# Designed miniproteins, single chains: the designs that were tried, part 17

Each design is a single chain, and the fold is of that chain. pLDDT is the mean over its residues in the fold that is shown.

## One batch from the design tools (miniprotein)

Design m607
Fold by ESMFold2-Fast:
Structure m607 (fold): chain A 71 residues (1-71)
Amino acid sequence: MSEEELRERLEELERRGVLAVIRRDVATLQKLIAEAEELIEEARKLGNEELLRVAERMKQGLLDTLAELQE
């Protein structure tokens, strides 16, 4: 995966995350968390610390949201 492709996937993940929160779609949030983990691994393979940090923050935000929705 290229850095440009990774940035595009992170932007898409964020957009999909916002929609899943609005819809209270737990199944989609769980899928997006798994995708965020994949993007974290891709960022590590590229050695891009900025993209790694962005991916880690997105995963944490999704986890926090999922926990709140499952209460």
Scores: mean pLDDT 83

Design m608
Fold by ESMFold2-Fast:
Structure m608 (fold): chain A 60 residues (1-60)
Amino acid sequence: MAALVEQIRAAGRAAGAAHRAGDEAAATAYQAEVNRLTRELRDLLGPEATPAEIGALIQA
C-alpha cells in the first residue's frame, strides 16, 4: 500500500512537471499512470473506501 501511494504521488508530480514544461504527451502518459494506480489502490482498500479517503492518501 505505502509503495503504491508513493508511486501515485511520483506520477502525479511528473504529470504536473511535464504539463508545466509543455510536454503534453508525457503529461497525458503520467496522468494515465496515476489513474491506473489509483484504481489499484481503490481495489486494495475495498469497496467501502470513499473517494475522499483515497484522495487524502494520495494528497498527503
Scores: mean pLDDT 77

Design m609
Fold by ESMFold2-Fast:
Structure m609 (fold): chain A 61 residues (1-61)
Amino acid sequence: MPLSEEELEAFKELAEEAKKGALDLEEALDLLEELIKKGLIKSPDLEKALQESRKALEEKK
C-alpha cells in the first residue's frame, strides 16, 4: 500500500524519537502501534502481543 507523504514523515519522526529514547522495547512498541494504526501492519496476533507486552512493561515499572 502506498504511504502518503504525511504518513512517511510521521513514521520517520517516530523512528527518530525511538533512537533518542532510553527504552528500546517501549519505543519499538510505540512504533508498532503507529504502524498498526496506519494500516501498514494487519495482524491480530501482533496487535494482541503488542497490548500484552505494553501491559507487562507498565507493571514491571
Scores: mean pLDDT 62

Design m610
Fold by ESMFold2-Fast:
Structure m610 (fold): chain A 55 residues (1-55)
Amino acid sequence: TDEENKKTTLKLAKKLKEQGFTKEAEELEKLADSSSSQDAARSTAVALRAVAELI
């Protein structure tokens, strides 16, 4: 659900900040606060991209 996706996105944002990816984390937090379903999909894409950056 959108609520669960938002919580997951915020958790990922927190972990990204801890890893030093503050810009990706801030982008995820911004997208998670969005009311658009399209923005929910974009927040997931940003999270996946950030995970790829961590490797």
Scores: mean pLDDT 68

Design m611
Fold by ESMFold2-Fast:
Structure m611 (fold): chain A 64 residues (1-64)
Amino acid sequence: SPERERLLQALDQLRQRALSLGDEGTAQELDELRERLQAGEVSPEEALERLRELTRRMMERERA
């Protein structure tokens, strides 16, 4: 679905940013979420909520 494809792209972009910041933990969680979303183990809605949480945590660290 277009929504799922957009989420996968957002996950990939955030993962690259996490790696550039040396945040291996966030990168690992993003990789796991991406795999689960592709496998259909999580809904797009659940993936979006998790993506928002991970983005928030990473941005808070970057701004400190």
Scores: mean pLDDT 81

Design m612
Fold by ESMFold2-Fast:
Structure m612 (fold): chain A 112 residues (1-112)
Amino acid sequence: KENLALTYLMLGVYYYKKGDFEKAIEYFEKAIEVGNDDLKARAYTLLGKVYLEKGDFEKAIEYYQKALELNPDNAFAYYNLGLAYRKLGKVDEAEKWFKKALEINPNLEKAK
């Protein structure tokens, strides 16, 4: 069960890197169906990333929030949640989540 979820997660990442977002989504959803909470959190974070890249900022926010419900210490999910809110013009919400990301990982700037 857990090995299967990890395999689906890895296949999702493979298709994401190839730019095949529909296949990436399919495999991340399969990982969520069979994964434990840790693998589900990782899959939700990656689904958020796919939707952010597709320009579906509302879905990106939804999936990052689901990931953070399972893993509240994920600095990358908070940072990308901030990016999605910024893309929607919600500056105050974006600032809140960027600050939260930096509280967890002060080196997380994506600009080094």
Scores: mean pLDDT 86

Design m613
Fold by ESMFold2-Fast:
Structure m613 (fold): chain A 61 residues (1-61)
Amino acid sequence: SAREAFRAAAARLAEDPLDAEALYELGVAYEALGQTAFARGAYEAALRLDPDHEAARAALA
């Protein structure tokens, strides 16, 4: 579920705040929860760490 995905991504980021994939997953979870502004922030953070993250780039297009 979106809530479980959010908790999983948040827990991963608590251990490694520079995990680009976890930031992307957090963005997807925010989208599913209707938090589009927070989702965009998470995708932008993922791209700062991994500029080649195609899924995060596509989400911001």
Scores: mean pLDDT 84

Design m614
Fold by ESMFold2-Fast:
Structure m614 (fold): chain A 67 residues (1-67)
Amino acid sequence: SMATLEEAQRLVREGYRLFQEGRYEEAIEKLERALELLKTVDPRDPRAQALRAEAERLLEQAKEALK
């Protein structure tokens, strides 16, 4: 639903902000929540695909920053 996409986008934006602040564990939490919501969205929706790609990229970078 559009409401689910909006919530996922909000979580990705929060994750990005936390990442920019060096708060990697908190960024990971927000990004993982966004990806869980996106599992309930049609995988063919290009907006969902774009959000998933952005969230996965940021999640990878945040996890690498903690190593």
Scores: mean pLDDT 87

Design m615
Fold by ESMFold2-Fast:
Structure m615 (fold): chain A 58 residues (1-58)
Amino acid sequence: ASAAAQTAAINAYAAANNLSAAAIAAASANVAAGKSLAAAKTAADNVQALNALAAAFA
């Protein structure tokens, strides 16, 4: 897939899941490193889950 298509997919996923800027940055970094879109989504989900846990314990 093209970089533009991967960026569009990440943006759509971010909008659907209310991802934080940090989660989007993690996904974009994985795509820039040549990793799969699936790996990028997993990284975004992990960052989002950690942010939710941090907020719950703040």
Scores: mean pLDDT 76

Design m616
Fold by ESMFold2-Fast:
Structure m616 (fold): chain A 56 residues (1-56)
Amino acid sequence: GVPVPGVPAEISAGAVELCRQFKAAGATLDQCVQAAMKFAGLTEEQARAAAEAAGA
């Protein structure tokens, strides 16, 4: 996956992995974005980039 711009590598990796796990459970891109915002404290733009990086 591609690193999330403006996010530390550790937070970026965690957000991507969270989105990957949610997608494995059948979550939509929007659900992954909401999860990343809620659990990783990312902005909507950063959370969307993380979800896209997870192969969403």
Scores: mean pLDDT 72

Design m617
Fold by ESMFold2-Fast:
Structure m617 (fold): chain A 106 residues (1-106)
Amino acid sequence: GSKRLSLSGIDVSSNSVGWYMQLKGSNQLFSVASISSDGSSKEYAPGVQGRFTISRDNSKGTVYLQMNSVPSDVDRYYAGAKPGSSTVFGLKPSSFDKLEEVGSYG
């Protein structure tokens, strides 16, 4: 099935956002997608290109991850905002001051 996840906060409206996935049975987080502060630039992991769409509404301070096909091997999704205008794809999760769990598939 399809699902939409969201990250909301006052710091989201002006910052770049990265999304991460955690596989079932693993403690590792993998970069999934990123969006620039203005929404003009988007980056995706090769395995999710065409399956996931990242978007934002800065008036609401919200970034969305739309999944047209939900992976069965993913346990949790995380997202975080980071100061800057450019995408933050491939950064280590520990580089974010706050990385929030935004969805689980239990």
Scores: mean pLDDT 81

Design m618
Fold by ESMFold2-Fast:
Structure m618 (fold): chain A 78 residues (1-78)
Amino acid sequence: MTEKEEVETLAALGEIYYAIGLIDAKRGNLDAAVESFEKAAELYEEAAQRASNIDPDLAKEFRRLGEEARRKAEEVRA
């Protein structure tokens, strides 16, 4: 797998977990939603780290998405 393909895979997994978190939150599965949003944040943060040396603008985008996922987890906890 190329480094770019690895970044794309991590970002795609982050998107999937973020979507799962939204579904679980709507269903009232709050603990599951928090776990999924936290996993999404970790995946986006990893994608940003991998992307930082090849596409700094893309890395900033992934960091923003990771921060959004963490914010969603905190909203669900509150």
Scores: mean pLDDT 86

Design m619
Fold by ESMFold2-Fast:
Structure m619 (fold): chain A 57 residues (1-57)
Amino acid sequence: DEEKEKKIKELEEKAERVKKQFEEMMAKLDAESQEHIRYELELILASIEKQIAKIKA
């Protein structure tokens, strides 16, 4: 199913881009701010994973 594979790949690429952007942002922050941003990143990644799981179902 080519359309599903394409959508999954796009979501995986989006997750990688978001992760990289947050890692670069966190590198310039203090420990408290890093913890807050890390939590937000985890929520975004979990949302993307849920979208991928729905496509695979």
Scores: mean pLDDT 82

Design m620
Fold by ESMFold2-Fast:
Structure m620 (fold): chain A 55 residues (1-55)
Amino acid sequence: SPVEEIKRQFMEEVERAKKEGRLDEARAIGNAGAQYLKNLGFPELGEEVRKLGEE
């Protein structure tokens, strides 16, 4: 689904920031992706993206 693809793209951005050692950036991207997905009506998918950014 298009929403799952959006989730995947945000998760890839979070993982990229983590690999680059930018943990604050990874958290910020996770929060941004979570808010975007929540605004689309999928808060559960947004929570998955947010949690990935907290690691």
Scores: mean pLDDT 85

Design m621
Fold by ESMFold2-Fast:
Structure m621 (fold): chain A 68 residues (1-68)
Amino acid sequence: MSPEQIDAVGQSVIDSHNTYTGNFNTLTGMANGGNGVDPSSTTVVDLTNQATRYGTMANGLKTTYDQL
């Protein structure tokens, strides 16, 4: 793999990690009633599950970047 290809992959991983971290923070804020959502609703459960998924994806990308 060329140095340019490694740099491009690394940058893509960083960009995806930042996007997923941002989505995690946004969805966590929404789940905590930031948008007037009832904390006991099914919507809060769905938002929390989506936030957890994005957090897991962000951590996975960081691990991948560290292995490059």
Scores: mean pLDDT 68

Design m622
Fold by ESMFold2-Fast:
Structure m622 (fold): chain A 92 residues (1-92)
Amino acid sequence: SEAERLLERAGELERQAEAALAAGNLEEAARLLREAGDLLVRAGRLLLEAGGDEEEARRIIATGLGLRARAEELLGNKEEAEKLLEEARAIL
């Protein structure tokens, strides 16, 4: 499914982000985390539309928002990061 492909790609990008963080490349890590987070949010929304496990889909969306928040923290965008974390808590 499209959602499964997005989840797989997000996982790959998360691993690449961890490697970038280990190398001290904060800008690259932030870019990768933002992309992974966007893919997880899209995957979770597709799962909700498909009428599957709503709780699982919401957890996937919240995880994606959390990755986006971490990306903003790495870039020094504290206000945007806090907003994303609040949105993630509201979905759960």
Scores: mean pLDDT 90

Design m623
Fold by ESMFold2-Fast:
Structure m623 (fold): chain A 79 residues (1-79)
Amino acid sequence: SVKDDQVKQVQDKSDQAKKLFDQLNKKGDGDNGLNKATQLVQDAAGKASKSAGPDTALKVGGLYSKTKQYMNDVKKKQK
């Protein structure tokens, strides 16, 4: 369904954001990586939520929250 496709697109962007964050964090640019990765997932989740309605908004909001939690956990373990 179109709603499932929107969720999958946000999941794909979440995975890309995590990889981008990990690459920049490994190079010592973790703050820039966190900001760029957060914006990438936030933009994707916002677009999907606006186009596909409340059920999809809940699912993509969950993906955004999990992605943000992952990056925060990595930052905490690094220090």
Scores: mean pLDDT 78

Design m624
Fold by ESMFold2-Fast:
Structure m624 (fold): chain A 84 residues (1-84)
Amino acid sequence: APEFTPEDSEEEIAEKFYEALASNPHLTPEQARELAERLAKAAVDLGRLMAEIDAPFGGPSEAEARVAVANAIVKLLEDAGVLP
C-alpha cells in the first residue's frame, strides 16, 4: 500500500498512486498515470477544503488533511477491487 507523508508534494502523491495502480494488469501505463495525477489533485484540493472548514483529525494543517484524504482514496480503491 502507498505510504503518504505530510511532506509529499502533489507530484510525489501522484507517483505513489501511480506505483500502486501500475500493478493492476487491467490498466495501461497511460491510464494508471492519468488516474494517479487526477487522484493526487483530488487529495490536494479536498485536503485544502477540509483544513479550511475545521481542524480535521485534530490538526489544523493542510498537509495532514491531504494525507488523510489520500489514505481514504486508497481504502476506497481497495474496497472497489482496483487495488489489492
Scores: mean pLDDT 79

Design m625
Fold by ESMFold2-Fast:
Structure m625 (fold): chain A 59 residues (1-59)
Amino acid sequence: MKEELREELLALKRAMDAAGVPKEQGLSAIEKRVRDAVERGLITKEEAEEILNELKKEL
């Protein structure tokens, strides 16, 4: 699940970059998806923070 979510969010980032979405808006969209995954019980809060930190470095 965690790896699948990371790949999905990287694909989302690439799509947003291609569409000219500003970095701050892109990060906000990613944060919302990660938060939704935690609320749905798909990942833990700790895994969510790890994913967000990884993606912030790649943004």
Scores: mean pLDDT 75

Design m626
Fold by ESMFold2-Fast:
Structure m626 (fold): chain A 68 residues (1-68)
Amino acid sequence: KAEEAKELLDKAIEAIKEKNIEAAREYLGKVLELIPELAPLLKKALDAMLEGKYEEAIALLEEAKKKI
């Protein structure tokens, strides 16, 4: 679970870097299904993405990777 979630988080980070927000949201949804306890960090990252704060969103996802 943890390694699969980390891979999905990396894919979400790359999608954000490419400004492919729809792909990033899909990857984050899969992470939430694998590790529901990450929901608060994933919600903050989604909120940052919706506000155009992509660097903040990436930092939050890197923090999520450190928790698993």
Scores: mean pLDDT 82

Design m627
Fold by ESMFold2-Fast:
Structure m627 (fold): chain A 109 residues (1-109)
Amino acid sequence: AVTPAQIRARVEALLAELRARGLTSFRSVEEFEKSIRATWDVVQDPVLFAKGLVRWLDSLGLSDEDRATLLAFALSQLPEEVRPEVLEVLKELLSPETFERLLALLKSL
């Protein structure tokens, strides 16, 4: 069983690694949270949001486990009422293994 604190710590470690590689500018998990919420507030479209998030993650060269971790964390920052529609789009864009891992992690958040 993975705890919310463990997921948050993994996101923090991943953002630090990506920053060291020059692949992101997020200085903290809090800055990432704020960025996800601000992006949703502007976009307000589950399909465009899901596709944009997947394209960004695909550019980072992460493992399926780490992609699922960042996706689950990003979805946890969205209003609960929009998550099902975002998940429907992600189910079509992700491998079955990555999608199942995403669902398991999201339930732990």
Scores: mean pLDDT 87

Design m628
Fold by ESMFold2-Fast:
Structure m628 (fold): chain A 60 residues (1-60)
Amino acid sequence: LPRRALRAARRSGASHEQLSELQDRIARAEEEHPDDPEKTREAIIEAAVEAGVSRSEALE
């Protein structure tokens, strides 16, 4: 999921700064829910959506 969300953001034309912010948000999501893969997954998707990636693209 993290790699997929980053690829979707790159395809959408995200800047270096936007990609860096998304990577930081993904890392925080993984730290917050280390024992809950479903919550980690949803947090990563929400971070990608806030960065301008559609939910469907983040899951593709």
Scores: mean pLDDT 71

Design m629
Fold by ESMFold2-Fast:
Structure m629 (fold): chain A 78 residues (1-78)
Amino acid sequence: DLAEQVANEAARIAHRYGLPDSVVAAVAKAALDATDAGMTPEEIAERVRQVLLDAGVDESTAEEIANEVRKAVEKLLA
């Protein structure tokens, strides 16, 4: 399932940045739901970015993670 693959990649990326398990789970859920909703890689990345900001992750780290998620989604769709 594409949505599960996207969620797993988003979780893996967030985990590598040392984020708490609760934030990693929230990022995975946001990526899963956005993919199931038929959102573009850019839109999926923006949903992930917003979840990170809401969790108190700083702007620059949230942008880096969102950009990595966007690239991962683009690669999965290739």
Scores: mean pLDDT 88

Design m630
Fold by ESMFold2-Fast:
Structure m630 (fold): chain A 74 residues (1-74)
Amino acid sequence: MVQVKLSEEAIKELDSSEEYLRLFMDLMRHEVRTHRWSLEEARAAFEAFLSKLKNPKMRALAEQLAAEILAELA
């Protein structure tokens, strides 16, 4: 199981900045591709990350971007 370690401060930045969230999701896409994550590993990592987002707008954006990455693996 892949675990993404983020500080509370980093989570707040991701939850308040669309630009920062998009950059983070681009890095996650790169990690998934470069390290050949399975669909199950990527899904578990994204589910863990999404559970930490409190802003509904940022969570919805992250869910959409995560779904796009997961679709590329399927």
Scores: mean pLDDT 76

Design m631
Fold by ESMFold2-Fast:
Structure m631 (fold): chain A 87 residues (1-87)
Amino acid sequence: SAAEEARQAEAEKEILPLAEEAQRLLEEARRAAAEGDLEAAREALERAAELAGEALRKAAEARGLPVDEKRLEELRRLAAERGAAEA
């Protein structure tokens, strides 16, 4: 429907800036790593990951797809179990 197309267009306006900023940060991380600045590279990668995650969430919502909370919960559970086994 036209309303669905309009909703997708609005989401695209929100997603594109997030994706572009994430890409810019990945380029900054690559340059910092090449210069030996591992701290700056790590910070840029963490920021890029946050923005990419937000863009993916908005894209899923715009398509009426659920965020895969169950898979995220399962991964967190597996990480906790591995941590407990190592401790």
Scores: mean pLDDT 69

Design m632
Fold by ESMFold2-Fast:
Structure m632 (fold): chain A 77 residues (1-77)
Amino acid sequence: MDQALADAVADAVTAVLNAHGKPDEGQLLRSAVHAAANAGVAPEDIARAVTELAKQYAPDASEDVARAIREVLAAHA
């Protein structure tokens, strides 16, 4: 993992942890994934890394993370 991907993954995981249970959770997650994609990281690589880390650190939020990633991938397709 290069530094750009590592930073994007760290930011997305932080967004998952901080957004969990908040009323705008989905919007915050989508914003974090969009920011990483706009930084030039492939959305599929972000989706994979974020999903794996979210399952480890925020298992209860993993479905929301998966949904947000799918929405971002659809928007960037």
Scores: mean pLDDT 59

Design m633
Fold by ESMFold2-Fast:
Structure m633 (fold): chain A 61 residues (1-61)
Amino acid sequence: KKAAENALEHLKKEIEEEVKNLEKRMQSGSLEEAKEELKNLIKLLGEEVGLDKEKIEELLK
C-alpha cells in the first residue's frame, strides 16, 4: 500500500510539473518548448504504464 501510494504521489507530482511547464510555455508563446514539455509528459505516462522506451519514442515521432 505505501509503495503504491508513493509511486502514485511521485507520478502525480511529475505530471503536475510537466503540465505547469507546458501551460507556462504556451503562455510565453514558445510553442516549440511547449511541444517538448508535452513529449516529456507522454514519456512519463508511458513509462509508468510500462511501455518500452522505444515504443514511447515511436509514439512521439
Scores: mean pLDDT 68

Design m634
Fold by ESMFold2-Fast:
Structure m634 (fold): chain A 86 residues (1-86)
Amino acid sequence: SMAEELLEEGERKWEEGDYLGAAELYLEAGRLYLQQGKYEEALEAFRKAVEAARKALEENPEDEKAREVEFEAIANLNAAEELLAE
């Protein structure tokens, strides 16, 4: 699926040290999993997005884009958790 391809691309970006790129791809994958009703996979993707954005901020603390992605990933993570908890 497209979401799985985005996760694979995100893992490649992480391995290259492009943590912001990884975070953006994981965030997009999580959103696609939510659209598919795959809430467990969405949670894992959003957790990876948060971790990658955090890594990007460790390297570049003033990176506004990384802060934006982290904020969006956390918001989506919380929403996906609520959907699973009912």
Scores: mean pLDDT 88

Design m635
Fold by ESMFold2-Fast:
Structure m635 (fold): chain A 69 residues (1-69)
Amino acid sequence: MMELEREIDLAMARMALAVMKIELSRKPSELAREAVRLFEEAIEAYEAGDIEKAEELFNKGMELVKKLL
């Protein structure tokens, strides 16, 4: 279960990164750049096995996405 949850979270982080890179290209902003950075760091943390750090970074990125919408 935890392994599947990690794979789902990693896939979600990668999807969020892809979407935010597109948004950054169309409407550049400091919030969009910060969200991209946070999702890139979250992906690196997931791949390194630091799930706690990855979840924290992903949640911070999602908070910025809410401000952009």
Scores: mean pLDDT 80

Design m636
Fold by ESMFold2-Fast:
Structure m636 (fold): chain A 104 residues (1-104)
Amino acid sequence: SPREKAAEALRKMAEYLEQAAKAVENGDIEKTLEYIEKAKRYFAEAARYLAESGELDKVLPLLQELARTIREAVEALKNGDREKAVEYFRKASEIARKLAEEVK
């Protein structure tokens, strides 16, 4: 169902956000960017399935917090603040995981 597909996309997004955090800690720029792009694709997929399931309005505040947290992580990364980037990617991973549980 669209609801189950949204939850699966959010779980995969959470995994890639955690992998992005680890790649930042390891100084692996190429892997960090790869995992960010995968997380963004799953974000778009989750948003589409949430809209199709009618759940989007219910979860919109948390979905907006997730999007903002990812933007904060990417901005920290661009500014060379690796510690903040790791913190925000992990926070985004936790928000994505909570969203996945809420839409099941």
Scores: mean pLDDT 89

Design m637
Fold by ESMFold2-Fast:
Structure m637 (fold): chain A 59 residues (1-59)
Amino acid sequence: SHLEKAREAAAKGDLETAKEHLGHALAEATGLSVESAIQLASKLKTLEEVLKAVDNLEK
């Protein structure tokens, strides 16, 4: 899943790849376009923020 890929990228310190996969996961969860969801994910600035967003989205 994109959430799993985002978590793995974040664990490796790859912020940009983690945000990309988080954006795809957000699009799937919310029905937003992939581009809009990636823009939302791009507002996150740290790996910790990405991981928190992944945890919140994984219910």
Scores: mean pLDDT 79

Design m638
Fold by ESMFold2-Fast:
Structure m638 (fold): chain A 68 residues (1-68)
Amino acid sequence: MEKGKEYLLKGTEAFHKEDYEEAIEYYKKALELDPSLAEITYSMIAKAYEKLGDYEKAKYYKEKAEEL
C-alpha cells in the first residue's frame, strides 16, 4: 500500500480530532511520499491553516491546490 495515502488518512483523522497542526504535518508527509496527492493535500493543509487562524498560509496552500 502507498505510504502517501496512509499519511493522508492519518492527517484526516487528526483534522477530525481538531488537531490541526498534527494534521498539517501528516498532510505534508503524504505530499513528500506521493506528489500525485498534491491537489487534495494542499487543499486540506489550507483548511487546517484556516482553522488555526493562519490566513496567509491558508491562502498560499489554497492557491497551490487551484494551480493543479
Scores: mean pLDDT 83

Design m639
Fold by ESMFold2-Fast:
Structure m639 (fold): chain A 76 residues (1-76)
Amino acid sequence: MLSPDVAASLAEISKRLNLSPEDFSVLVSAALELQPTLSPAEARDPAAVARRLAEHLRSRGRDDLAEKVEAVAESL
């Protein structure tokens, strides 16, 4: 389950991406895998979460989503 801080950051990221339900599901799964590695301060910072998600998505071969999330980090 996503922590409230990570869930709030993910909501801020996802509203800027206009993702399909399938792509949003991938993003949630990546966030669940990533959240144990986040500090509480990082979890509350949507830009920090976006950068960490982009790196994790690239490591999973989802460069397409990583590029989109990385672009959103610049606007947060």
Scores: mean pLDDT 81

Design m640
Fold by ESMFold2-Fast:
Parts: sequence; C-alpha cells; structure tokens
Structure m640 (fold): chain A 83 residues (1-83)
Amino acid sequence: PEYWERLKRNMEENREEITEVAKEGLKLIDEAEKKYNLSSSDVSAALGALLRAVADVMEGRMTPEEAKEEIKKAIEEIAEKSK
C-alpha cells in the first residue's frame, strides 16, 4: 500500500532529522514538566502532540523546524491551561 511504503521510505531517508525532532521534543516536555509542574494528564497530552508532529514529519506534511515549533506551541498551551 502506497501510504505505508511512502512512510517507511521517508523514515529511512530522514531518520537523523526525525530522531532530532523526537529528542528535542522529549527535552522540551521534560523541561516544561519541571518548570510548570505538569500533571500526568498534561504530560500525556504533550507526548500526544510530540507523536503527532513526528508523524507529520514522517508523512512529509511538516518540516522538522515546523514540527519543533508545533511541539513548543502545544506545550505552552498545555502549561497555560494547567494553571
């Protein structure tokens, strides 16, 4: 099927960039959890945003830079709602 084959190829061709987005996203979540005292549900929501952004990069719908910005924005929105 076209979707899965395209996704696998994009993952292999852009593995380093995808890995960097995931690592940076996890670092941002860790820093936000410590800074804002996020609840387990807030951390779960932030992880969901990270996974979605990584998937969008793998699908070619988003650049690594756009993904990092979306992750940061999602974390900031979660932190704002958690107070």
Scores: mean pLDDT 80

Design m641
Fold by ESMFold2-Fast:
Structure m641 (fold): chain A 60 residues (1-60)
Amino acid sequence: MEEAEKLIEKGREADKQGNYKEAATYYFEAARLYIEAGDVEKSREAGRLAVEALQKYIAS
């Protein structure tokens, strides 16, 4: 799913810049799009990335 893949890429860029809250938001949006498309495995992976980004945000 092209839109969800672009959101993962935007999340990675935000994470790289230290914008962890923004990264988490992009990853959560990607997870939602994957679950709507029926891709449970990719949705879980995106959700894991979102939680990791959120943990970095809380720690900062």
Scores: mean pLDDT 85

Design m642
Fold by ESMFold2-Fast:
Structure m642 (fold): chain A 57 residues (1-57)
Amino acid sequence: MLEEGVRHYKEGVEAYKKGDIEKALEHFERALKLLEPYREQAPVLYDIAKKMIEKLK
């Protein structure tokens, strides 16, 4: 799950760079959900994903 969360975060960034905001949000939301159990191990990545969702809404 951690690796999948990282993958979704990466895909969200790629979608954002392409201007596909809706797809970026979907990937960031998926990343946030997948990274939640690993919040203590990857707090920075979890927080960044959450901030990206907040920024793009």
Scores: mean pLDDT 78

Design m643
Fold by ESMFold2-Fast:
Structure m643 (fold): chain A 101 residues (1-101)
Amino acid sequence: HAREAAEEGERAARLAAEGARRSGAVTAATAAAIAAAGAAFAARLAERHGERGAEEAARSGEGAARAARAAAERADTEEARRAFERAAEEAREAAEAARAA
């Protein structure tokens, strides 16, 4: 459902922001934050447009998941890496929920 996609996108955004705050790698942290924001935006589109926005929301969430995974690989600390990995998983789940909506 669109609501579940929105909630998962917001969780991904929060986790990526936390990872960015803990990371010493500004570029990787910025990429993760942008990816999380993209997932949150996609989830909101799915919520507003229902089934008509689901495909766009899914594509945006998938992009966010890929960016978060790339940020995890470049993270300066184990804590930041784990946060980015969790953000990637949440973004992927948000994309799947959007497709199901």
Scores: mean pLDDT 64

Design m644
Fold by ESMFold2-Fast:
Structure m644 (fold): chain A 77 residues (1-77)
Amino acid sequence: DIDEGIADILDAVGRLLAEKGDYETAVEFYVKSAELYEKAGNKERARESYTNAARLYRDHLGDEEKAEELEQKAKEL
């Protein structure tokens, strides 16, 4: 599954960026990963990636509204 394979790479890059403190770029990669997991039908992994992005928005970027949007998106999966 090409979409799932690419999603795995994007998720790993998002995690690395978050560990380095590049939170703005990390959320972009996590969201893109989640979208590709959704497209691949892997709802569990999509939910995880959306949740990781939401956590960064809340804890590091101060964007509670965006965090809630992503949490709602994960819940709808």
Scores: mean pLDDT 87

